# Designed miniproteins, single chains, continued (2), part 54

Each design is a single chain, and the fold is of that chain. pLDDT is the mean over its residues in the fold that is shown.

## One batch from the design tools (miniprotein)

Design m5858
Fold by ESMFold2-Fast:
Parts: sequence; C-alpha cells; structure tokens
Structure m5858 (fold): chain A 80 residues (1-80)
Amino acid sequence: MAVAVDTQPEGQVLGIQNQQALQQATQQAAEIEQNGLTPEKVDRLVALVEQMLAPMDPATAARMVALLRQALERELEREK
C-alpha cells in the first residue's frame, strides 16, 4: 500500500518508464565508476529499481528493494 509505487499501469507508459529507468541506471553506473558511490546515488538507484519493480507482486518487490538497499549500503560503507 504505502510501499508500492502507485504508477499509471498502461502498457505503453510502463514501457517508456522501463526505458527511462534503464537509461538513468546506465548513466548512474558510469558516474559511480568514475566519481564513486554516494548516499544520494544509493537513494536514486533504489527509487529507480522500485519504479522498475512496480508491476511485480508488492511483497516480492519490497523484498527485492530491501536486498538492493542493503547491498548498496554495504558498498557505500566499503567506500569509506
């Protein structure tokens, strides 16, 4: 309910959102490789993945997002 992103579930809109999310993720990955990981980038990546997982089962999506955030937080800690 509060965790699920209430996005417009139209096939074409979903396709465009996935395309934008992939492009944004690619740009962020390149920037992270060159400039390093930051807390702001972790939040952006998590938001991007939440958007990509919106059409999935909410319980599964929430679990996947939690695992991703944990992995990114661990990586951010390694950078320090």
Scores: mean pLDDT 65

Design m5859
Fold by ESMFold2-Fast:
Structure m5859 (fold): chain A 75 residues (1-75)
Amino acid sequence: MAKIQNLSERAKEELKSKYSPSATLPAADKYLEFGVAFLVSEQYDDAVHAYKQALALDPNNVLAAEGLQLAEELQ
């Protein structure tokens, strides 16, 4: 729970600092958001898929890498 909450908050803060609330998110950041949403809903297989897509688009995304590791641990 705490790790999922921490990742969710960090992802939201990162996106908030980069983009305005009305902006359309880039595909990599959109997959990061999907991954977090799937993690909090306990859909770990879908979370893994979403984070892998985020990393395919942005291999240096630390939040996506952490999310993938966490989702794989919870499968």
Scores: mean pLDDT 75

Design m5860
Fold by ESMFold2-Fast:
Structure m5860 (fold): chain A 116 residues (1-116)
Amino acid sequence: SVEEILKKGVELIKNLPENVKEFFQKLDKEYPEGIPSFTGDRYDEVPEELRELFTLVEDENVEKINRAKAYFILSEIAKKANAKVSSSFFRKRAQELAPEQLEEIEKELAELEKEL
């Protein structure tokens, strides 16, 4: 479910695996001007822990608020990985999908992290 994918994403913020950290650091080096889509044929390039999040953010059948939450989670994971370009990119995508709700999303995800 979307909720389970978002919860797994928050768990990655709390305990960042080295392979996930390395992936975001590589994104910053290779894509400083914008992060490409990793859906479809590029699925295998994404660490398994991130594949559901990367799928969810581009799934047009998912509500904009949930896609914004997933982008915000990717932004926070990238921030923990010290991948500043990727973090900024994903945060901007979250804001574009939910411009008036970004602060509320941040609070909701912070509360979820406390319950883990």
Scores: mean pLDDT 83

Design m5861
Fold by ESMFold2-Fast:
Structure m5861 (fold): chain A 60 residues (1-60)
Amino acid sequence: SALEEKKRAIEEGIRRTREVWAKYFESLEDDEEEIKKFKEKLEKAAEEQIEWFRERLEKV
């Protein structure tokens, strides 16, 4: 169904976003402490975005 396709597309989008972020962090060759703090902040922001998408999935 169209609803199931939309749910899959959102799930796939979340997965790909995480993959892009993982590759970005892997490409960083700078201060380990600064990278770690930056990564933690971005992961928290990503988790909030994922929660927002999941709330949207329940409403669709």
Scores: mean pLDDT 71

Design m5862
Fold by ESMFold2-Fast:
Structure m5862 (fold): chain A 74 residues (1-74)
Amino acid sequence: SQEERQQLLREVALQFMERVAAGEDPAAVAREIAERYADDPRLVATAEAVVEMYREDPAATRALLLAQLAEARA
């Protein structure tokens, strides 16, 4: 359902942001997510996009992820 999908996307995004904030390699975390949710092309594409952003500008991408995490917890 739309609700179940939205909740899953939120949970996966929060886990990803928290793990990256804790110092884990975003490429490794994204690969793990892509493998776990291989049947969800939007989740895979989102994970790949974040990895690419992190590769190009790690500091700005980390700051963006931390800001998103803070907003989600507000």
Scores: mean pLDDT 74

Design m5863
Fold by ESMFold2-Fast:
Structure m5863 (fold): chain A 59 residues (1-59)
Amino acid sequence: SSALQAELAKLDALKEQHLAITRAMLRARGASDAQIAAILAQLQAFMDSLKAQRVAALY
């Protein structure tokens, strides 16, 4: 539905904001750019997997 698509788009925007905040916090704690990239890639993959499972469960 269009309502579900709008909700998922909002969740994607919140995901990007969360990743940006997490990146800033990790950098403030002295993590290297490579470490930050690896951690954020894992978090993004996990969140994307949850989104895919939610969509599959609703359809």
Scores: mean pLDDT 82

Design m5864
Fold by ESMFold2-Fast:
Structure m5864 (fold): chain A 93 residues (1-93)
Amino acid sequence: MAAAREEEERRAQLERARAVLAETLARQEAGTATEEDLLRAVEAVREGNLLLAEMNPEKVDLEEVKAQVERELALLEEYLAQGYSLQEIGELL
């Protein structure tokens, strides 16, 4: 397969993951999304960035990766507040 086509497909996957995350964040603000829904959306963006980094590390959005880590930390704090143990949270992340 041509590398350019594969990179385009991985970028398209990342863009779809970003769209799902944006929708999930809006639903969470409205109280209609769970922390699990948000975690899955954040994980999809992380996976998309990792897949794109395998093709070209320079094309990874460092600010997006930082924002993603900050969202994961916020979810960790929320799970801890709900009584989840660090081991249980580690299995979810």
Scores: mean pLDDT 69

Design m5865
Fold by ESMFold2-Fast:
Structure m5865 (fold): chain A 71 residues (1-71)
Amino acid sequence: MAAQTNAENLKRAAEEATQEQLIAMARAIARHGSPEASRLARQGAEAARQGDLERGRRLVIQAADLNAQAQ
């Protein structure tokens, strides 16, 4: 158990994440997530790389939630 608990832990981590940590989280989701979650995670990593941490966090959290729902 459960995709939901993992998603909540990832959401909390993403909210407190530095740019580098957020990019690492996005890469992990992109490697192991559904195709939809992977696309959002890549967009989140790109936003974080451009310095838009708010957008980056939002997209990574969305990707984690999608991955939890896809299970």
Scores: mean pLDDT 75

Design m5866
Fold by ESMFold2-Fast:
Structure m5866 (fold): chain A 80 residues (1-80)
Amino acid sequence: SEELREMLERVLALGEKHQLTDEQLLNMVRSVLVLAGIPQEVIDRVIEELKKFLEENPDASREEILEKTLRIVDEALAEA
């Protein structure tokens, strides 16, 4: 949803501004997904796949992280 994109964009921008660790950023993303009403099983998959993406792509831009997160959410919801 557009609202989810907007919320994720805001937390990713804050994460970049405050130089948050990957773990701190993942915790903020989890909180956004909970607030958006995403099922727990989907959230757990999103966090797992996003953690792996961040480990494999340490230089990923904020936009790349946003698009990857939204893609994982869409794919996980389609399989749930």
Scores: mean pLDDT 84

Design m5867
Fold by ESMFold2-Fast:
Parts: sequence; C-alpha cells; structure tokens
Structure m5867 (fold): chain A 84 residues (1-84)
Amino acid sequence: SAAAEEAKQRLTRLSQRVLFALALNDFTQPPTNEEQKKRVEEVRKLIEELLAAYKEVEELGVTISRTEKAIVARAEEVLAIIDS
C-alpha cells in the first residue's frame, strides 16, 4: 500500500541519518558545553523519530531488513546511555 511504502521510506531515511550521526559523534560521553548539548538533543530527537518510524513499519507488517534492525538496536542503546 501507499502508506506502507511511505512508512518504509521514512524508516530507511531515518536509519541512514542516525547511522551517520552515530558514526561521526561520540554520544556516550556527557556534553560539556552548549554546542554539545544541542547536538545531543538533535540526535535524541532523531532517534525518537527513528523508533516511531520503526514501530509504524512493524504495525503495518512490512519486512524490515537486518541492517535496519541493527541500526535501531544500536540507536536504542545510545538513547539509554544518553538518558542515564
């Protein structure tokens, strides 16, 4: 369906954006200045959007790749560390 295709495309886009953000930055360390705090909040929001897209795709019964599942799992680990 069009809704399933749109949801899948959203998941793919967000997965790629999160993968790049996690590859370029160490978000496991506490932020020490305002620029780092802004970056952590931007990545937190991006991860939350990714998790919402993942849930939508699962609820629609669309197949999710192993690569995308691995990215989501890593994003959840990073979010837990940021929120600790």
Scores: mean pLDDT 83

Design m5868
Fold by ESMFold2-Fast:
Structure m5868 (fold): chain A 81 residues (1-81)
Amino acid sequence: SPSMAEQFREMLETQLNNLKRRFENKEIPLEKLLEQIEAAIETLDELAAEFSARDPETAALAREARDQLLELKKEIEKELS
């Protein structure tokens, strides 16, 4: 069975891929997609802070996912410009 960290990584990858798909396929307005990405970044920052001491591996995965969402946010902001 996958470890908890492996399951968390797969969950983050699925969420990131869903947000990227929504952007590529223009499934929702870019302003609404940006709101969803900003909410996801806030959640990942909270998880990273919460797990930093007791589960550094999970905290590191949350920070990595956050960085990928920041790159997606830049692409969306560029489209809105």
Scores: mean pLDDT 85

Design m5869
Fold by ESMFold2-Fast:
Structure m5869 (fold): chain A 84 residues (1-84)
Amino acid sequence: SVMEEIYAKIAAIQAELDARVAEALTLPADEARRAVYRAMIEAYQRIIDLLREALPSLSPEEKAAAEATIEGLEALKARGEALL
């Protein structure tokens, strides 16, 4: 299903984020913090783009859930950008 493909792609993005965070934590504290926030912001944007692209193919219930997720991720991204 479309949602199964989306969840698989999100899982891959999360795995890439985990690896990037692990690498960032080898840096000095302030550099690690900025690298982690940048990696998170990039991951959130990729998930937002993925969900937005899928919206026309979703049921009304799936669309509402996806739109709520996009709104939440946009808020998290904005907070991360403010902390850079």
Scores: mean pLDDT 88

Design m5870
Fold by ESMFold2-Fast:
Structure m5870 (fold): chain A 84 residues (1-84)
Amino acid sequence: DEEAERRIAELIERAQAALEAGDLRAAAELAREAGELLLEHGRSEEDRAYGRVLLALADMVLAGDRSVAEPEALEAARELAARG
């Protein structure tokens, strides 16, 4: 799915740029969209794992459910940092 792969790459790039700018909300919104696409269109377990990690980070920032998603959010932050 070339269109989905292109969109995921663009969203990750924009999310990294938003993080560098200190815009955590924009980064979380972009990460959530990328994570949803990775879960829907990801062909490898690594892609789906990254999608779950991005969604956990987005939920922490956007939904405010930090107490229930905190361990996953920490892993999400680590994974996003490793890819940025």
Scores: mean pLDDT 72

Design m5871
Fold by ESMFold2-Fast:
Structure m5871 (fold): chain A 113 residues (1-113)
Amino acid sequence: EEEIINQIRQKLEELELSPEAVEIFVEIAKAALKEPVKVILNDATEAKLGLNLEKFNQVKSILEKATNYKLHLIFDILGKVPDGKIKIQIGDKEAIVDASDVEAVKEAIESLS
């Protein structure tokens, strides 16, 4: 697992994501290696994370493949997730957290697991 996480971190850093965005996606990937995780976000949250559509699709591909598709990154077409936030779903539980707050993302994952 540690080797897979280190490979994910390197690939995300190659995309020139901020250190905060890298850590957020790494924490989500760590959870998804253990159990299925869905992350739902909109275009405003993608922009806050430094992502355009191309980088979002690259991040999605890296994370979904590395987790054997236990992680799904989903664009919020229904407008139910607030701008600047992500919805994390694990099993029948969900939490909405600020996409720039690494500690809030970690705490949410721990509460949902």
Scores: mean pLDDT 83

Design m5872
Fold by ESMFold2-Fast:
Structure m5872 (fold): chain A 82 residues (1-82)
Amino acid sequence: DDAEEVRRIRELVEEIVENSKNREEALKKLAEAILNGEDPAMLMAAFLELVQVDSLSESEKKAVEYALEGKGEEAAEYLKNL
């Protein structure tokens, strides 16, 4: 709803993806961002927009679902256990 916040989140996710060697590393960095107080739903939506994630493990699916529902702590727990 705030265009500046949306842009900030998109740039944060882009930096995470660019600085990660693979999807697993990127997801762990997303967990850190969530634990640092970033909006889990907005952050995960931006990640899914930038990275084609077609086949997800059970843990990755649960992390995505929790994040999109705004359940940051649970999303971060699943992301850290990849």
Scores: mean pLDDT 76

Design m5873
Fold by ESMFold2-Fast:
Structure m5873 (fold): chain A 105 residues (1-105)
Amino acid sequence: NKVKSLQLTGKGSVYRRQGKYDDAKKYYDKAIKLDPDNVISLLGLGGTKSDMRGKKDASKKLFEAAKYYGQGDYQKAKKLVQEALSIDPDNTDAKKALDIIQKKI
């Protein structure tokens, strides 16, 4: 259910902006369970995990990629995810997001 997945993504993003990272992860995980192709949740989860691992630059790029993806700028979103993966190459959520973004271009 893509609609419900997007609603849960919104809740995850609200918790993330409040610094409530465990709650943010729970809602992003619920969104991804309903729609595994939910790029904004994958980038939000990936960015949260990068931040928790101290990879702040990767985190910033993944959150910025989510903004550009939401605006339909898939080329810029792709570039930012690739740059984040150069810093945090084991970010599985970011790798999944990149594969989906490439299919939009």
Scores: mean pLDDT 89

Design m5874
Fold by ESMFold2-Fast:
Structure m5874 (fold): chain A 89 residues (1-89)
Amino acid sequence: SRVPSAEELEEMAAKLPEIAARELAELAPTLSPEELAVYREFAERVQALLREAAARLAAGADPRAVVEELRERLARLGEEVLARLAALR
């Protein structure tokens, strides 16, 4: 599989707020304010992780190691978000 470049990860991070805003706008009428806040925070944290990975690649870090760590951190963030949403039941 192709490993993304630092520029590609930064472009993804830059576009993420608009994509997240569009998705959340469609779901917002059915979500509580607390659930909406969790989803917004999730999008912001994903953007930060993508930018951190881009910065590491720009600094000459091993691309495969950076992508593996990014995947692991995104998976952990997803688990945290699901647990937070479950606690709001």
Scores: mean pLDDT 86

Design m5875
Fold by ESMFold2-Fast:
Structure m5875 (fold): chain A 84 residues (1-84)
Amino acid sequence: MAYEIALAAVRRAAELLGQQLSEEQIENAARVMVRALELATKAGLGEQALEALTRAANAKSLEEFLAAVAEFDEVALKAAEILA
């Protein structure tokens, strides 16, 4: 479930940025995002991280996508600080 949302977010990024990514690159990026989500979950921030990732996957514009990614990054950084 989380992996599917991460895959959708990475594919959406490629579409919005006009970048051509291989399936391997997309899968690798999705796995990194799932690991960040797992860390956020351990820190009690899993719901916030999943919500941000879901918004990124469903973004209709580059601005909306970048806002969602920035929120996901902030949550992941906060989780890393909590778990340090």
Scores: mean pLDDT 83

Design m5876
Fold by ESMFold2-Fast:
Structure m5876 (fold): chain A 98 residues (1-98)
Amino acid sequence: SERERELAVAFTAAALSTVAGIIEAEKNDPEAAKLMEEARQHLLRAMQAWDAGDRETAIEHLEKAIELLKKAIEKSKNPGVFKTALDLAERALELLRE
């Protein structure tokens, strides 16, 4: 369906945005980079759970990823690099709850 396609795109884009954020932050912002790596792990687990048909587990991991992304933004010297990943993760959660 169109929603399943949009959800897959949102998950993939969120995961890629966390990788880009980690690469940029790792030298200057190690605490934020660590939180982003933890968020990325939860995004990947959410994708795996969704692919397996476990919607509840996917939602739980997305919520944890969103919480970690918010903490990364709060601690970051350059919060803009993490906002894209947060927006995409929140969009994935909205689509998954529909």
Scores: mean pLDDT 78

Design m5877
Fold by ESMFold2-Fast:
Structure m5877 (fold): chain A 61 residues (1-61)
Amino acid sequence: MEEQLKAMTEAVRLLAGEEVAERAREAGLKAIEETPDPEEAKRKMGEAIWKTAREALAARG
């Protein structure tokens, strides 16, 4: 899970910049902490990271 969090955060940094990547990482970590089931935690982590990135990218056009 940590490797996936790191990889997704790095992808966001390249696409949307450092500030969005930092926010996405925080959202992903929160999803992991709030979700006891490992499979659901992985899914919600990705969902939270991508939602944060998508909102930032949509604002850029």
Scores: mean pLDDT 79

Design m5878
Fold by ESMFold2-Fast:
Structure m5878 (fold): chain A 61 residues (1-61)
Amino acid sequence: SDGERAREAAIRAGEAGDGAGAAASAHQMFKNGDLEGARVGAEAARRAGDEAAARTAEKSA
């Protein structure tokens, strides 16, 4: 189903540090009425952003 695919895509993008991809999946789930899936995708996008910030900080150390 499209909802399951969108959720998996968001998790996968988050694991890869792709916040934009995770956010796009969250938005698609929201459009489909999958509010819980949208929340999961938004959380994955947030974590991807934190990961990118951590990598930037490591370069400065």
Scores: mean pLDDT 75

Design m5879
Fold by ESMFold2-Fast:
Structure m5879 (fold): chain A 74 residues (1-74)
Amino acid sequence: MPSPEEQIEALLEELEKLREEALARGRTDIAAFVDRAIEGVREKLAAAKTEEEKEEVLRNAKTAKDVAISLLNA
């Protein structure tokens, strides 16, 4: 089973691809949202000391991806 850290890194890669897609579509608003989400997730992951904190970061990353996909498909 992938660790929370491994799942977060995979989600960050997916968010970076969504950012590139947003820029390709001229959606600078969505790209800015994804940029902020990536930065926030990376910052929180670096600060996370417990498994509970890492799981919270994972939930935040999943939510950011879902929101970004919804915005791109709207």
Scores: mean pLDDT 85

Design m5880
Fold by ESMFold2-Fast:
Structure m5880 (fold): chain A 100 residues (1-100)
Amino acid sequence: MMSALEAVEELLKWAEKNNEPKEIIELLRKAAEALRQGDLASFAELLRKTAELYAERGKLSVAVFLLLILRSVLPREEAERVVAEFLEKYPELAEDLPAP
């Protein structure tokens, strides 16, 4: 499996190649930079916002992928808090997320 940073950077590269919205590209760039600097709090917020934009566009599989990246990087308690806040707004995503 890729590291979380590699996964975010590959998604950014894919998003740029496929002319994804500038807002998504900027959020992914900022998330990668936060992760490189060890700023897990900013990384979590940026990746959550990116997942929310993908969910709003109906791309639920990409939103799930981003939440799984968060689970791989953050302490369990912080990751599950972010996931829970996201699922409160998008409860349908719970079907595609494995139990913690």
Scores: mean pLDDT 79

Design m5881
Fold by ESMFold2-Fast:
Structure m5881 (fold): chain A 72 residues (1-72)
Amino acid sequence: MELSGLVKRALLEAASELREMPGWEDLSEEEQIELIVKLAREIAAKMGHELSEEEIEAIRREVREALRRLRE
């Protein structure tokens, strides 16, 4: 599933902020995914959009795939 521009923007901003967090690389994959989902929800809400369960699951899948590729 392709995410909307607004949802992609929220995801990219969340990932960018969390990547700079001390200890980010020491977190498990599941911890990294859930932190990105949490922050993306907050950023999307500030832009006037409440993430649906479908969008949240799409974010989890996209982040999991991206993290898997980075660790190879």
Scores: mean pLDDT 78

Design m5882
Fold by ESMFold2-Fast:
Structure m5882 (fold): chain A 75 residues (1-75)
Amino acid sequence: PPRAPTDAEIESLVLLLESYVRAAERLGRLDLAAQLRKLIAELRANRDNPEKVLAIIGRASELIEELERLIREAR
């Protein structure tokens, strides 16, 4: 099974998610920006719970994939 992420990995993910919040706002997808902000808050609140952190990372990956698709379509 995959290991739990470290605090440094969680901080790196927060920075990545914040960059995608800005991308979502630029695309006019305020709904996606709001979902990403909620995940950032949940990630910070649950950093000491590996199971919840991994579940949040899964949800974040889905939103990132959707945003990357939109960014490619906008090019």
Scores: mean pLDDT 81

Design m5883
Fold by ESMFold2-Fast:
Structure m5883 (fold): chain A 83 residues (1-83)
Amino acid sequence: MIKEEAKKLFEENKELFIEQALKTYGSLEKAIEELEKEIEEAKKEFERLEAEGKLTEEQKRNFEYNLAMAELLLEELKKKLKE
C-alpha cells in the first residue's frame, strides 16, 4: 500500500527528513506552521483537480504518497517540539 511504502522510506530516512526541514524553515515551530499550511493547500488543490476529473491514477498515487510523507514528517516535528 502507498501509505506503507511512504512509512518505510520515512522510517529509514527520518533523521535526514527532520534535519532538512529544520534547515529549510529555521525552527521546529516554523517548520510545523509552514508544513501544516502546505498540507492544507495541497489537499484543497487535489480536491479541486479531482472534482474537475483532471487526475490520472499515477497523479492520485503520487499525491497519496507525498501526503503520507508530509503527514509523517509533521507528526515527528510535533513530537520533537513536545520533547
Scores: mean pLDDT 80

Design m5884
Fold by ESMFold2-Fast:
Structure m5884 (fold): chain A 58 residues (1-58)
Amino acid sequence: MAERIINELKRLAEMELSPEQAAELIAQLDRMKKTIKDPDKLIKEAVELYKEVLAKAK
């Protein structure tokens, strides 16, 4: 289920990122969940977003 992966990414963001970066990423993930109906596309886009934010933070 794509929702499980999104929830795991949110948890990782809270552990790895600053509170501000985590909040922005979580908000964007929630927006993506609302707009992207294809679960495979949602997972791919969410993972890429997480990687970009993590790379910028580190």
Scores: mean pLDDT 79

Design m5885
Fold by ESMFold2-Fast:
Parts: structure tokens; sequence; C-alpha cells
Structure m5885 (fold): chain A 74 residues (1-74)
């Protein structure tokens, strides 16, 4: 189905975007820990943000798996 294939591409692109955001946030967080370890509130806020992005990636990867199965079953 062209509609299912289009949705698969869209979700795949979204997974890649969120993974890039996660990696960027991790890099920033590591720099904060090294250069400003006293900024505990900022560190904790970024850690919470990373957990939220990770949860979104997991949801998108589950949707991607379902879409792949649907395309293969057709």
Amino acid sequence: SPELERRLVEVEQRVLLFKAMYDSTMFILERIRQNAPSRQELIQANERGMEEVRRQIEELERELARLREQVEAL
C-alpha cells in the first residue's frame, strides 16, 4: 500500500530525528557535567529531558515495527 509505505518513511525519519536530538542532548549534558558540575538543577533538567526523548523514541520504534509488519504482510 502506497499509504502504508509513506507512513513508514515518515515514522523512520522521525526516529532518526529524535535519535539525533538524544545524542546532541547527551553531548551537551556531558559538557555541563565537566565544565559546570555545580549546576545540578540544569543537569537534572537535561537528564529528565533525555528520559522523555528516549520514551518517545521507544514509542516511535514500536510504531515503525508495526508498520514494517503490515507492509510485509501485504
Scores: mean pLDDT 85

Design m5886
Fold by ESMFold2-Fast:
Structure m5886 (fold): chain A 69 residues (1-69)
Amino acid sequence: SELKKELEEQLKQSEEDIKAQREALRAQGDQMLQQGMRDSDSGVQGLQQLSQATQDLVKKEKEEREKIK
């Protein structure tokens, strides 16, 4: 089915976008961790914000996959 192929392509695009966002959050987390080694309070606050953003991405990924089910 061409519709199935279109959905698979859309899912692949969404997965690539989510992967890019996860990589960006990982890089930001590494920077915040390095910052936290100099100022633990500042680093912890930044990591808490990134943790929330990561949870939001996980939720978005589940919602996208549910569309295929």
Scores: mean pLDDT 71

Design m5887
Fold by ESMFold2-Fast:
Structure m5887 (fold): chain A 58 residues (1-58)
Amino acid sequence: PTPAQGAGLGQAAALLGLASEAQAREIADVGTKGGDVAEAARALGSDGAADLARKMGL
């Protein structure tokens, strides 16, 4: 995923209540570094955010 896609996922997950603000910040940080945002969300226990990432093709 691009850094913009990772940041967008973090914000969307927080707004939808799928991740806490702190979890959303960590997901966005992983995305800005070119990491796997779905795996990061799952590792943080944010299954809803991980599912959202998968649906977005991230």
Scores: mean pLDDT 75

Design m5888
Fold by ESMFold2-Fast:
Structure m5888 (fold): chain A 77 residues (1-77)
Amino acid sequence: MTGPKVLVETEEQAEEALKVMEDRVQDLRASLQHFSHDEQKSKAMQRQLAEQEKQLANNKELIEKAKEEGKPVEIEI
């Protein structure tokens, strides 16, 4: 799924964008624990969690590099 693209120009904007993604990861982790008894839902949520964690990690690296270069960066959230 393609999320909305956000232009990050400041450290504050970076923190806000990352928080949105971290909140999604936390929600998926909570849902996974709640639906651990449902094999089908658990498996689907595990895949979504892995994808969201990978996207969060990539966005953190992009933001860090952009901060070092003093350039704005566009990320998908």
Scores: mean pLDDT 79

Design m5889
Fold by ESMFold2-Fast:
Structure m5889 (fold): chain A 93 residues (1-93)
Amino acid sequence: SHMEDIRLSIAADFLILTARVLADMGEYEEALEALKGAFDVAKRIKNPELRLEQLEKIKEAVDYLIERSTDPQIRAEAEKLKKEVDEEIEKLK
């Protein structure tokens, strides 16, 4: 439903904001988990325009985490998440 899509979009926005704050605090593992959560929420959005909007925001936040993190494991997992996000974006084109 449209109301559920709006609710999921708000939830994804809060997780993306949380991830950015955690990354700014140096909590990179927690930031990555928040972004994985945002991605799971975004995939449940049925409206393709709203889903694409959240996926693009998640991609930007993942790039931010990759740039800031020096941990090879976190970087590898973030790159994997970025590929999965890109695949979902391509399905909407």
Scores: mean pLDDT 90

Design m5890
Fold by ESMFold2-Fast:
Structure m5890 (fold): chain A 94 residues (1-94)
Amino acid sequence: MSAEEEARELLERAHKELEELLKKMEATTDINEKKKILEEMQRVERELLARLAAMVAAGRLSWDAAARLLQEFYREHRELVERYRKIEEEVKKA
């Protein structure tokens, strides 16, 4: 598997985890539960970015390739990303 294929697999795994967490977020009315789920979503995002950064630091993936893959991922999963950002804002205001 190429480094780009490995990065794409990491992105798709993060997408599945975030989608499951979004379903849990939408199923709860408890603000404390929503805050915990948001922290878990933010952890998934941080771990994804850290793994991609580690691949770049190791010379396995170029910065340009990492940026392109993240942009492609945002484009493909735009609705999920927009819902996540909206939830972040709503929880921060609550």
Scores: mean pLDDT 81

Design m5891
Fold by ESMFold2-Fast:
Structure m5891 (fold): chain A 67 residues (1-67)
Amino acid sequence: MSFVDLARRQVDLHASRYTFSPEQRAEIAAVLRALEENADDPLAQAKLGARLLGLLTEAYLENKRRE
């Protein structure tokens, strides 16, 4: 299982709990694509992974406020 596969699974788990905005969905898709394009660059993958975690955390907190 690739790092991108794990990242995609994490995104899908979050999406099953709450709805992403169109802007959040677009940014998440862009980060996942960048992870695929930089599969052989561990530093780029670490930075992109951190960005994805930030996006997911923001979406989670926004959803928690709406509930």
Scores: mean pLDDT 78

Design m5892
Fold by ESMFold2-Fast:
Structure m5892 (fold): chain A 63 residues (1-63)
Amino acid sequence: MTDEEILEAVRKALEILDKGGTGEQAAKEMGLTPEQLVEAVLRALRDGRITEQEAAKIVESIL
């Protein structure tokens, strides 16, 4: 995934969670496995592009 695709995936996952969905549903809607979404979120966090709170919200909804 490109850096822009990773950020878009994180944004879409947060939007789905805000609507009462799960991270698994977000991954499925994007054609990703839950593990691929977690990997993308952790990469965005490592690169300083998202907050630890945003990363935790997505990861906790999957794990």
Scores: mean pLDDT 80

Design m5893
Fold by ESMFold2-Fast:
Structure m5893 (fold): chain A 74 residues (1-74)
Amino acid sequence: MIGEEMGRLAEEVSRRTRELARQGNAHITADGVPTDEALALYGQVNREAREAGEEMNRLRAEADKARAAGEDVG
């Protein structure tokens, strides 16, 4: 079901972005300045969130089409 697929994608993205953000925070200096490693990890969080948003939009379009056809979308 497309709804289950979207749910799994959302959970996986949430877990990955949270982990990357935690790793980025570990690369902040004692003075609170982000290192190059922290900035790269924050950039990866933004990239993965954008890619996941595009995939969720694709699944939503499929769900809309399935609903129009009378299919169960979960």
Scores: mean pLDDT 75

